# Designed miniproteins, single chains, continued (3), part 22

Each design is a single chain, and the fold is of that chain. pLDDT is the mean over its residues in the fold that is shown.

## One batch from the design tools (miniprotein)

Design m8743
Fold by ESMFold2-Fast:
Order: sequence, then structure tokens, then C-alpha cells
Structure m8743 (fold): chain A 69 residues (1-69)
Amino acid sequence: LQAERDRLAKEAEELAKKKGYSPEQIEIARNGARGYVGGAEAAGVTLRATPQQFVDAAEIQVKAFEEEK
């Protein structure tokens, strides 16, 4: 479980770095992946998310925060 959480977080981090995302976006993607695994464990559901989905979510989240001010 912790291994899956760390693996997904690492893959999301590496993907974000390859895309040239900021450290803040990388952290959001990494934390999103970790949170997803923890939430899925608590709910007893199968893990289906990809690292790319967390990278995309981090980009959307950063844009929303910048626009909200």
C-alpha cells in the first residue's frame, strides 16, 4: 500500500518534471497521487488513476488558484 502510494507519487512527479512543470505543480501532482491511494484504500476500491491524471489535475488546480486570488 505505502509502496503503491510512493510509486504512483514518484511517477506523477517524474512526468511533471519531464513536462517542465514548476516545483509547486510537481508537489500538487505528487500529493494528489498519494491522497488518491489513501482514499481508495479507505473506500476499498481498485486503483485506476494514472500519473498523467494527477499532473493534469495539478495544472488545473494551479490555474484555479491563480484566477481566484
Scores: mean pLDDT 65

Design m8744
Fold by ESMFold2-Fast:
Structure m8744 (fold): chain A 60 residues (1-60)
Amino acid sequence: SMREEIIELAKRILRHLRDVHGLPESKARQITIDILMTQYGLSKSEAQEIVDEAVEELRK
């Protein structure tokens, strides 16, 4: 689904920011929210929900 595709995108962005740029989770979350809003047209609440789900999936 489109939601699953966006969650996988958020996971890839979060991994990149962590692994390539060494950013802490809080900073990576904020940047990912901003990317989803500005580049993909999500609302702030939608972007926050997707990033929360992506972070939870990355912890498993």
Scores: mean pLDDT 87

Design m8745
Fold by ESMFold2-Fast:
Structure m8745 (fold): chain A 71 residues (1-71)
Amino acid sequence: AEAEEERRLVDAALAAIAAAVSPETAATVRRAAELELAGRYAEATDLLRSLSDEDQQAVLAAIAAFAAALA
């Protein structure tokens, strides 16, 4: 149940990010999310840090908007 709930929230967040960023950036964020779900946090962080500052800001803005919509 917990893993299914986490996956559902991750998929919803990834959909929100994909609507706000390029397909390439969305693919990188999805890969990072899969690494996090596998417990590979350092590799996920390294992937996210490989994004440009502009792409990182777009991803953060999308996550903030998604979180606000859940409140």
Scores: mean pLDDT 79

Design m8746
Fold by ESMFold2-Fast:
Structure m8746 (fold): chain A 76 residues (1-76)
Amino acid sequence: MKEKALEALEKGTPEWKPDMTEEERNAFLRRLINAILTLDLYKEYPDRIAEIAGISKETLEKLIDYAKKTGRLPEL
C-alpha cells in the first residue's frame, strides 16, 4: 500500500524543466508533504522521500516536524 503511494509520487515528480515555475514546485512539495503525513511514508522510506523531494533529509525532517506541529506547510 505505502509502496504504491511512493511509486505514484516518484512518477508524479516534476520533469527537470528549466522553465518550471516556483508555484509548480511548491504545489508538488505540498502534495508530497501531505502524502508523507497521511501515509507516514518518511518513517519507512526516508531516503527515497528525500530523493523525490530533491532536498536533504535534515531539511525534509524539519518541514515534516513544522507541518505536524502547526498543521500548516512552511511558505516557500
Scores: mean pLDDT 67

Design m8747
Fold by ESMFold2-Fast:
Structure m8747 (fold): chain A 64 residues (1-64)
Amino acid sequence: MMGDMLKTRMGDLETFGNGITDPVARTTTLGYVNNGRTHLNNGNFTEAQTYLDNAETVISDAVG
């Protein structure tokens, strides 16, 4: 259940990240998403969530 939620969140953030026009913000967002994916695949849900939270922060700073 938690892993499925994080996987969905990861996919949404990856899709949004690819749409970011600023190359630094895009690269940073996708970097956090990839780190989150690695931790999710290893069962490290807390670490995965932290990386996805960092990705959301970069998106908010870039577009909000």
Scores: mean pLDDT 80

Design m8748
Fold by ESMFold2-Fast:
Structure m8748 (fold): chain A 74 residues (1-74)
Amino acid sequence: PPKPEILKVGEIMREVGNVLDAGFNEDWKKAEEYAEKAVKLLKEMNPSLTEEQLEKKKKELLELARWMGEKRKE
């Protein structure tokens, strides 16, 4: 069974949740730290991902967190 990979997915999902929560609280320093952790875990699961792809995913995650925070203020 792919149990170690499923656990890694759970860790990634937790860090993504932390990014969204930090973004909602406008703690962008924490959001950046959690996003960095999420992309490191993603690289461990998929070593074929390039640094450019990881940076893009990190940026997209932070943009999503910002968008969700702004939308909730409306």
Scores: mean pLDDT 79

Design m8749
Fold by ESMFold2-Fast:
Structure m8749 (fold): chain A 80 residues (1-80)
Amino acid sequence: SMTERLKEKLKEYEEKGKKGDAKAYAKAGVLAFELGDEELAREHVEKALKIDPNNLYAKGAKAALEGRLEEMKRLALEYE
């Protein structure tokens, strides 16, 4: 299912993030948000920004979590 695929990708990006990949943590945050876990999404985006405060994808993901859910998900997908 789509949910199982998202969970698998989330785990993969979390593992990469633990190795210091800021973009991977930001992607994990987006996937957690798609799964409906806003708290986990925030935690992963904060971890990404702690590793790399200038990461454009992580900044986009943070904007996506703050106040405009649908437009913000679209922005997170556009920022590589």
Scores: mean pLDDT 79

Design m8750
Fold by ESMFold2-Fast:
Structure m8750 (fold): chain A 65 residues (1-65)
Amino acid sequence: GALPSAEETARNQEIVKRVNEIIAAADAGVPDEELDQRLEELAKEFGLSPQARENLRIAIRDLAA
């Protein structure tokens, strides 16, 4: 079955945690430039594709609006 490994689960939990922190920062009125920087750092750290990064950027802004 396509169950995530313990490493994949831990990685996904860290990504979710950091995305939630960015959403909370957006809700708190942190400027878009700082939100984009945090997302870029997340994408670099976890090796996210440019498309995945852009999808997260859109989702964060939509959820925080």
Scores: mean pLDDT 76

Design m8751
Fold by ESMFold2-Fast:
Structure m8751 (fold): chain A 69 residues (1-69)
Amino acid sequence: MSQLQQQVQALMDKAGLDPATQQRVLQAMQQNPQLAQQAIDSWRSQDPDDPEAARASLRQLLAEVERQQ
């Protein structure tokens, strides 16, 4: 797996997402890896041990991908 996919997996594990949401996040990452990297950078800058911060970063990623449609 790529370094980016490993980092996204760690973020999803911290956020405690259900499998369907995890699949959507992985697809969003593949569709726009730059936005995925931005979400990871945001999470790492905002208390990486906080599951709420992890969820917020993933919501930002999904919202940005939807905006790109």
Scores: mean pLDDT 76

Design m8752
Fold by ESMFold2-Fast:
Structure m8752 (fold): chain A 79 residues (1-79)
Amino acid sequence: SSLEKPFELIKKGKDLLEKALEEEDEEKAKELAKKGKELMEEGIELMKRNGAPQEKIEEAEELLKELLEKVKEKEKERK
């Protein structure tokens, strides 16, 4: 199976989560974060299904966790 699709999803999701961190509008930031999380989770699932190296799966999972923690911290800052 092709690994290009899962890596592309991870990249797109990461880009959206990074945009959410820069976005000043709270509701827009939440939508960007939601979309980014969804794409990265889909990419990670496809990596697992397509037999990607465990090291790469762990890197993607760690990156998603870090980005979600930063999004959560920024949301708390707004309150």
Scores: mean pLDDT 84

Design m8753
Fold by ESMFold2-Fast:
Structure m8753 (fold): chain A 101 residues (1-101)
Amino acid sequence: SRYASLLTAMSINMIGVQISSELAIELGKKGKEEIKKIEEYVKGAENDYRGLKESAERAVRAAAELSPDLQKEAEKEAERWLKRSKEEVEKAKKVLEEVKK
């Protein structure tokens, strides 16, 4: 179904944010020699976060077409995943700023 496909897209984007953010943080421990790679992973995390936001908005709309209860569940899950993913992107960005000093 359209809703199931959008949930899959959300999951892929959420995992992408987590992996890219974790890799940026880990590379930050190696210092300035990894700046270019850290920057690439931060951009990857930001792109996946954008994809998560877009797929979440679409998933909530698709859920609304099925039932009001499913829409409420989709909204709560989307908010939870978006909040967590935003925090991970911000952590990766802070690491990039610290290694540039």
Scores: mean pLDDT 87

Design m8754
Fold by ESMFold2-Fast:
Structure m8754 (fold): chain A 87 residues (1-87)
Amino acid sequence: KKEEEVEELLERIDKLEEDLEKVEELIKKGEFSDEELKELLKQLKGELKLLDELEKKFPDSEELQKKIEELKEKIKKLEELIKEKLK
């Protein structure tokens, strides 16, 4: 059932958004080493690619498309924060 698959993805996206908020707070507090920040950047780039694939797989789900775009924006903002910390 495609509706069940979309519901599961929406729950996973909500969890990722919560985890990103916690990670942002830890980055702002200086809790990550430079090596950990570089590894986090690689993970975030991987997540963006996966989200691009999900957008293409579920083009008719407006709710999922909106959630994916919001999550991609949050990830990009987090990448910028990490890049500033690594300067």
Scores: mean pLDDT 82

Design m8755
Fold by ESMFold2-Fast:
Structure m8755 (fold): chain A 100 residues (1-100)
Amino acid sequence: MEKPESEEEFDEFVEKLVEELRRWFQAIQKNPKARALLTPEQWARLEELFARIDAAKSKEELYDAVIEMLEVVKSLLPPDHPIAKRIDELIELLREYKES
């Protein structure tokens, strides 16, 4: 995934990332076997985080909710999984742009 060159381009990237996360969540909800991969607490946390994303009134609120969601997704993966490293990179990028 290419690093965004501008804050506006990064905002579009975050919107697309949120859409990807929503599609992933909906796909898991539709599959009972996939639902078994998440605890009830993790399900409640993801639902809360999506509600916080929808209710976000500032860039900071949006990025904080997305960061927390990515941390939850990462916790579902083995520590050495390639996707976990990509999630870490995304979290650091979100933190960088949050302070911009």
Scores: mean pLDDT 75

Design m8756
Fold by ESMFold2-Fast:
Structure m8756 (fold): chain A 97 residues (1-97)
Amino acid sequence: GDELTAISEEVRKVVEKQPTLEGQIEAAKEVGREAIAAGDRDKAQAAVMELMDLAMEAIRRKDYDTAKRAYEAIAELYELLDQPVLAEGYRRSAEIL
């Protein structure tokens, strides 16, 4: 929804301070973890969306090791959100890369 767009821009501004794609993935994962701990589900979802964008960028670059790390980060956030089916889905996506 429109609410996620504004929060996604906020998350992206934190993430883009990292000079490497791997650093951006770790920053997005940490934003997601902190959001979950704070009960901020919209920010947690925005962090997952940012990780999806970073995974797609890694795939576009044919950097499958980095894409795998992004999918593993998404799986960890979904596990913390008590969404085991979504977490397993993203772990399976990481295994295929």
Scores: mean pLDDT 86

Design m8757
Fold by ESMFold2-Fast:
Structure m8757 (fold): chain A 82 residues (1-82)
Amino acid sequence: MEKKFYLKVTKLKDGSYKVELYDEEGKLLGEGESDKSLEELKELAKLSSVVYDGKTYHIVEIESEEKLSENETLLTLKAVEV
């Protein structure tokens, strides 16, 4: 079964990124900070899995990328249940 997750990537003043993962209802599932570039974070997202409601989902593609502001990007992640 296909599911979507949303990754909000915010560029911080020190040049690092804050990442926030949300479900389709807008619930925050996880957050963190990374010194990686936005392009490196996109590649890592495609290699990632999400455990949600007792099921494991593999992220298979970035379906869309939306620029919310100069420092904020929203990635729509397409995932499939394993």
Scores: mean pLDDT 85

Design m8758
Fold by ESMFold2-Fast:
Structure m8758 (fold): chain A 61 residues (1-61)
Amino acid sequence: SEEQKKKIEEIRKEYLRKAQEVFDEIDNSPLSEEERNAALRQKLTELAEEYQKKIDEVKKS
C-alpha cells in the first residue's frame, strides 16, 4: 500500500542517519585499520538486521 511505502521510506531514512553516525564515531576513534573494519562490519550488520525487521513488520501490517 501507499501508506506502507511511506513508512518504509521513513525507516530507510532513519537507517541512513544511524549508519552515518556509526561511520562518524568510528572515524573519530583512534582505531587501527583492522579494528575499524571489524567495528564497521559488526555495527553495520547489526543495524541492517534491526532495520530489516522494522521493514518486515510494516509489510505484515
Scores: mean pLDDT 83

Design m8759
Fold by ESMFold2-Fast:
Structure m8759 (fold): chain A 81 residues (1-81)
Amino acid sequence: MSPFEKRLARALASVEALAAELDMSEAERQRLKDLARETVRLSHLAEETGDPALEAEAEAAQREFLRLVAEVSRRRAKALA
């Protein structure tokens, strides 16, 4: 597998683990998978091209991924309280 494919597989495995842990809906899991794919794609393009704009977009996608995880985690915590 290419380094890109390995990173993508690892990212998707992390999403599946988080989805199971946080009891995510299928829609939430799919949204996280889409964000993970986009983050890996933009990071790969930034590494290949050296384009700082693509690096910034990859960082923005990663921030949105973390924001969504935090949102689901907060919702889960409220449901358990």
Scores: mean pLDDT 81

Design m8760
Fold by ESMFold2-Fast:
Structure m8760 (fold): chain A 82 residues (1-82)
Amino acid sequence: MEELVEKYLKRIEEMLKEAEKLLEEGKLEEAKRQLELTEGIFRLVLGVLKASGESEELIEELEKRVEERIRELEEKLKEKLE
């Protein structure tokens, strides 16, 4: 599962970077949709990791890190709308 975990983390990070790029380009609706898609994929990844028997500590650290990044981008999106 190690190689699969790294692949999922890279994918989530790439999706978050794409959302930030869309936000900086002023494509606010596309940025919002990208963040929603990223959240959905991330929830699926967490489900897979939990089912695979990954450590609860690792899962909690990953969840916190990704959720904080999503919140930061959502905050930037809100600032662009005001």
Scores: mean pLDDT 78

Design m8761
Fold by ESMFold2-Fast:
Structure m8761 (fold): chain A 85 residues (1-85)
Amino acid sequence: ALEKMKELLDKADELLKQAYEALKNGDIETARKLVKEVEKIRAELKALLEANRDNLSVHDYVVLSLELVGIEAEIFIMRRQIEKM
């Protein structure tokens, strides 16, 4: 569970980096597709976090919850930038 969540966090970070580069290069369609994939990963992470709440240490739960909020904030920022272009 924890290992799977960390893998999803790493994948989200990589896809967000790729989405940023796509936006920087004017590739709006690629950026939009990548952000949509990150939204799917966020939904999976949220479901795993809630399903494993009682099986995680308080520390791990808090850290993962904050990382999830960070991903949600990045998605919001990226979507706003795409909509403005």
Scores: mean pLDDT 83

Design m8762
Fold by ESMFold2-Fast:
Structure m8762 (fold): chain A 79 residues (1-79)
Amino acid sequence: DEFINEAIAENQEKIAKTTLGTVNGILEKARKSDKETAEQYAAFAERTADSVASLIKDEKLKKELREWVDKKIAELRAE
């Protein structure tokens, strides 16, 4: 049980890390786009994060992922 729980935790961390990379890539494209297209990319990044958050059972990791994405989107919108 402990070994399985550790494997699940490691897999959830890998999913979170992959999601951060994907979201960052979307936001990089947004920064190179016009304002209207940038907002569409920001919305897509937010939807991507929401979909993946549903797969994360670790509440702390889920919260950290959501806070990071929200911060990055806010930074983009402040530009």
Scores: mean pLDDT 76

Design m8763
Fold by ESMFold2-Fast:
Structure m8763 (fold): chain A 115 residues (1-115)
Amino acid sequence: MRVLIVVNSRSPATLAEIKPLIEKLEAEGFEVRTAVGELGLRKALEEFKPDAVIILPGSLAVDGPKIVSSEEAYERFKEMAEELVPETKVIHLPVTSARSPEELFEKFVEEVLKL
């Protein structure tokens, strides 16, 4: 299975935070790719054609001169995934259901492993 993780940036801090999630998914036999923002997501959807897309809490989209909220980014990314790869599963977990980033990542891994 091919899993795409959408992140806000490729900063060393962001990459360090998602590294445990990537390592867990790869250990379970998933092929993992990361994408940054809307343009990165579009390219990855067209080239990688993932079976699942994970949109991390706090992911932001840029709509011209403005940054849109994580909720608007989720809706925008979901629409793009459904248009370009109709068979892909878009995974979103509410931040309020998790006590820590580690618990949130564990919930994302559990949802992917059910696929």
Scores: mean pLDDT 68

Design m8764
Fold by ESMFold2-Fast:
Structure m8764 (fold): chain A 86 residues (1-86)
Amino acid sequence: KLEELYEQYKATTDDAERNRLLREIHALFQKEIPYDESDPAVLKAMFEQQVRLLELNKHLLPEEEYKKLVAEAEKELAEKIAELEK
């Protein structure tokens, strides 16, 4: 379901189709995982989704930029989880 949309997104070169697929991916993700920033499981699932999208676009980014974006996402997740523990 989501994996099929990720594969279609990875294969497409048409901007209109890319935008359509991104909307479908977001809609399915929100349907499966209700957005709740107070739930660590939801935050982790959102982080995994973000990293998956970065991986799909890895070929469009320099290696160092890709690593930086992943590290920033990891830091943001850790900070949000730490906020919930306080």
Scores: mean pLDDT 72

Design m8765
Fold by ESMFold2-Fast:
Structure m8765 (fold): chain A 90 residues (1-90)
Amino acid sequence: MEKVLEHLEKAKEYARKAGDEKSVEEVERALETARKSSDPREIIKELGRTLEVLAEAFKKSSPEKQALLLEAMGHVTDAILEAVKLAQEQ
């Protein structure tokens, strides 16, 4: 769980640097879900939604902001992989 939260905090930092308020809000929502949920599968589902929001922001952004959003998406992907490992241990 700690690794999931660490990756999401980094994703939030990059989304903030990109200046996309909707992406920041969705990553914060994913962080809340990861903190309160004991079910890794529920976390994976919410992180998938977060990636979708980041991908839509990426398509509409300048090249400079796209680089930052790509970093945020990478960290959300790493959080999904960590949550998958937790799901396999149950």
Scores: mean pLDDT 84

Design m8766
Fold by ESMFold2-Fast:
Structure m8766 (fold): chain A 85 residues (1-85)
Amino acid sequence: MKEAEEAAEEARKEVFPQVKALVDKGDVKAAVKLAQERAKELVEKLGELGVEAALKAIEPIGEYLESKGLKDAAAEIAKALEEAA
């Protein structure tokens, strides 16, 4: 559990600013792809703990995208995570 929370926090600190920068540039497709790739990497490296870490890291990113009216982008990230699990 602690490792999943630490991995999620580290991934979020690295990925979230990059996702925001891409969204601000209007490159929503790149933002979605970056979030999906990082979530998949966590699952592959940590297995079951990686699923928990990816879910915790992606939740704030999804909320941010929804707050910007990018509901489809948030849904694509969530779907890719469910398929990776």
Scores: mean pLDDT 75

Design m8767
Fold by ESMFold2-Fast:
Structure m8767 (fold): chain A 69 residues (1-69)
Amino acid sequence: KEQELANKVVAANILVVAAELPFGSKEDAETAIKLAEEVLKQAQEMGYDEIAEWAKKVLERAKEVLEKL
């Protein structure tokens, strides 16, 4: 389960990078936010502090990207 959460936060980070491209989409940023929020909640619940911190960083960046769109 920990590895599954790590994989989800990596996927969310890839979506944030895609959204930051010149033709980036609002949908990619919104999907990244949903995935990062889900991972953050589950990681905090399970005590996976490192994954939770990474998910929080991805969520923060995804929100910044969405604000620019």
Scores: mean pLDDT 77

Design m8768
Fold by ESMFold2-Fast:
Structure m8768 (fold): chain A 87 residues (1-87)
Amino acid sequence: SMAEEEVKKLEDEIVRLYVRTAEALETASPEEAVALLEALRAEIERLSDKMVEIYREAGDEEEAKKIEEGRDKALAQIDAQIAAVRA
């Protein structure tokens, strides 16, 4: 469906963000690492919220809830990484 195609593009963008952030973190200072992780967090939230909207507009509440759960887990993991860098 058109909705599945749009969601796939957003999923591919999230994968690219993780890869680029991981590569940048290899040489980042602690301050740069926090900024990179905060930027990753904001983009993952934004893209995931778009995916939720697409599924809800399509009437697929179950898929929307799965995306929300995945988003919350990803954001919690990033928050834990930020806390570890700050420690």
Scores: mean pLDDT 90

Design m8769
Fold by ESMFold2-Fast:
Structure m8769 (fold): chain A 58 residues (1-58)
Amino acid sequence: SMVENGIKAGEAGNGTAAAMGAKEAKEQGSDRESLEKMAKAAEKAGDTSSAQIARSLL
C-alpha cells in the first residue's frame, strides 16, 4: 500500500518519499497512526524539511 511503501522508503533513508507518501495518505483518508509512522520514518532518514512537512499533516 501507499502507507507501507512510504514507511519502507523512510526506513531506507528516503525521507522525501516518506513525507510525500504521508501527504497522499492523508488525502486518501488514512488514519493518524499511519501518518505518524510515515512522519517518524522521514525523521529517521534525517530529512528535517520532509519530516516537518509530514508532521504538519498530523
Scores: mean pLDDT 73

Design m8770
Fold by ESMFold2-Fast:
Structure m8770 (fold): chain A 95 residues (1-95)
Amino acid sequence: MEELRREVDEAVEQLLAEGLITPAEGEELRRLLLAALAGDPEARAELLVLQIRQQGKESVASLTKEEIEKLLEKVREEFGEEGAEKVREVIEELL
C-alpha cells in the first residue's frame, strides 16, 4: 500500500512538472487515485471526469451521441448513477 502511494505521488509530481495540472489539481488527483485504488467507485468516476477534462473538448467532440450514451451506460454499471451523472455533466460542459 505504501508503494502504491509513492507511485501515485511520483505520477502526480511528474504531471505537475510538465505543467499539465495545477498544484490544486495534483492534490485532488492524489486523493482520487488513492481512493480509487482502495475500490471507491465514486473516486473512480471522479478520476474518469478528470481524465476527460484533461483530454479536453477534442476527446468528446469526436464522439457520436450513441457512443456517449454507451460510455455513460458503462460508467453507470461500474461507478453507479452519481458517477454517470458527473461524467455526463463534464461532457455537456465541454460540448
Scores: mean pLDDT 69

Design m8771
Fold by ESMFold2-Fast:
Parts: sequence; structure tokens; C-alpha cells
Structure m8771 (fold): chain A 69 residues (1-69)
Amino acid sequence: EEEKEKKEKAERYKEAAERAVKTAQSSTDPATRLVAIHEAEEAARELEKVDKELGEKVRKEIQERFAAM
């Protein structure tokens, strides 16, 4: 029960982080890009609270993707 809800919550945060990264990568507006970067980082941080290992992996992945921008 709790494990299933935790998985669903983790998946939603992971999807939120991915959407924010895509917005940052596709946006030509510096302000929109900065907000999207912040949203991705916060989603990954929230993910770590419900699934530490997955959250750490996602945070590393978005940091690498942002470094490549």
C-alpha cells in the first residue's frame, strides 16, 4: 500500500523533472529556461524524499544534461 503510493509519487516527480528539462532545453527565453532548471532541480529533490536512490540518479542525470546546454 505505502510502497505502491511511494512508487506512483516517485514516477510523477520523475516525469515533472523530465518535462522541466525538456522545457529548459527547448526554450529560447533565458528567464523561462532558468525557471525550468529550478523546477527540474526541485522535482528531483522531492523525488529523493520518496525514493533516495532514484532521486539521486535523476538529479545527476539532469545536472549532466544542463551542463551540456
Scores: mean pLDDT 80

Design m8772
Fold by ESMFold2-Fast:
Structure m8772 (fold): chain A 58 residues (1-58)
Amino acid sequence: SEKEELVRKLATATFKGEPLSDSILYFVQQMLKREAGVEVSREELERILREWEEEQKR
């Protein structure tokens, strides 16, 4: 939950309005490791960002 909140905040702040893609997922995953020291699996990150994207579609 805390990890998911951090991922959503980072994605929203950095990529709001951008299409969700493999490149974006990879970039966010690497940013979390590099800047925040948070390890998020690709599958976990994709799920979190897909949920955020679905909400933005409205």
Scores: mean pLDDT 68

Design m8773
Fold by ESMFold2-Fast:
Order: structure tokens, then sequence, then C-alpha cells
Structure m8773 (fold): chain A 81 residues (1-81)
């Protein structure tokens, strides 16, 4: 998987997580959250930041979701800015 493909996959997973959270689909949310965490653990921090930047800048809901699901301190500091 290229860095660009990983960025697109992260963005897709975050968008789906927001949809499941807003629609109260708890089981689907937990499955995708685990998948996103696994992908993030295997991905370079710079690639993750590039994937999240447009989403966090687009909406407060994406920012809140990212703060909830991401555990990496460097990425959390990036999102808070």
Amino acid sequence: MSDEEIQEEIQRLVAKLLYYKENKKEEEYEKLKKKLKELISKTKVEVIKKALKPLVELSEEFKELALEVIENPEILEFIKK
C-alpha cells in the first residue's frame, strides 16, 4: 500500500466512523475503530497527519472523533492545533 493509498484509507475510515457514531451504530463503530487503530499503528506519523489535516480543518465533529480514537501523543497534539 502506497503512502497516498494509506492516506485515502485513513480518511475513508474516519468518515465512516463519524457516520456510525452519528447514527448510533455502536457495533460497526467499534469494528472500524479497531481497524483504524491497527492501520495507524503501522503508518508513519507524517502520513497520518496529512490524512487527518483536511478532515480536522473541515469539521469540528471530525476533530472530536480523531481526539477520541487516536492514542499517539504527537498526532493528538497536531489535531489540537
Scores: mean pLDDT 81

Design m8774
Fold by ESMFold2-Fast:
Structure m8774 (fold): chain A 72 residues (1-72)
Amino acid sequence: SALKEALIAKVEKMSDEQIAELATRLAEAGLISEAMQKVLQRGGENAKQILIGFIRQADEAELKTIQAALEA
């Protein structure tokens, strides 16, 4: 979907700090576990690829939650 592609493109350009903040918001929304949040907060290319993989598997409701978290 266009939304999925746009979210992945945005994540690829994000800094480690921005990914950590997004991970916190997604965990607060109940979309990811605390364990996944901690992995994403460590940063690096691996954290970015894990988040992109999650977005690729996300349903429409999850994609909307991710979009809202990025806009907050």
Scores: mean pLDDT 84

Design m8775
Fold by ESMFold2-Fast:
Structure m8775 (fold): chain A 65 residues (1-65)
Amino acid sequence: MDDDIAAKLAGLSDEEIQQRAAFAQQVLAQDPQDAVALRSLGLYLKALGRDDEAQQYFDQAVKAE
């Protein structure tokens, strides 16, 4: 399904997901329209239960295509 990437995160700790989210934020600091980084950050934030923030990044990723 469309969230298959999120399923891969099930094997990661919250700490590891937070580290991946922080890295994606650093990528976006250099290229704020990187659709892959925006989508990945959204998925990491959703996995951490930060749904409002995740939605903002998903919306940006759709626009950045």
Scores: mean pLDDT 75

Design m8776
Fold by ESMFold2-Fast:
Structure m8776 (fold): chain A 75 residues (1-75)
Amino acid sequence: MEEIEKLKKELAEMFEKGVEDKEIIEKIVELIKTKIKVEGLSEFDEELAKEIAEALLKQWKEIATNKQVAEGLRS
């Protein structure tokens, strides 16, 4: 739980600073990987996680500003 909250905070800061999409995608993949470990799941599909991260980033950017996404991640 604590590690997920830390990663969400880091991701929120990355959105606010306007870092490159590739770095945000890598952070989202790390968040997914950490969540899988915390939930006690044994398998991790890196390719699927990257696809999910790219899709989420695209959707977030289409429906919200970077600041709004960052605020949602911190809540």
Scores: mean pLDDT 73

Design m8777
Fold by ESMFold2-Fast:
Structure m8777 (fold): chain A 82 residues (1-82)
Amino acid sequence: DEELRRLREENARLTAEAVALVRQGRLPASELRDLAVEYTGRMLRAIGDYLDTGDEEEFRERVIEILRETNERLRALIAAAR
């Protein structure tokens, strides 16, 4: 899936940028840590629901939503740190 690939690649790039800002002392590590905990929890719930239902389309839509929201939050953290 092209959209899912693009969102994952963007997430990796934004995460690397946020980590670099944390290492430079420009972004608090706690903000990135809180986002990582929220992201992981949401992904685990989506996987759990998929294991119960087998609904691949619902799972795909939820993963896309989680990645879009996480990427938007990463962009906001990076912008605020600039």
Scores: mean pLDDT 89

Design m8778
Fold by ESMFold2-Fast:
Structure m8778 (fold): chain A 98 residues (1-98)
Amino acid sequence: DDTPIVLIYPKSQTVAAGAPATFTAKAYGKGEIVSLEMTVTDLATGETKTARSQPGENSVTVTVTPAAGTHTFQVEARATDKNGNTSTQTKTVTLTVT
């Protein structure tokens, strides 16, 4: 299959209050990745952040610094290769901030 594969990190975990938490999406496939976009939405606050790769890059990051408490993030990453093949991956990540 020539459809790009998209991986989203991290898994749900406990993080320190005030410490930055970084979401990463990686895409790979048989065709060159020409677009990779990741949107991270904090469902507790409604805040969204979006990052987009440069053409030819296969990785993007979004960094958040959530306040103390439980934050559930909806992460969506979409990759498009040079041949027009597109893949979307969605992941829910819970950060317990102490």
Scores: mean pLDDT 82

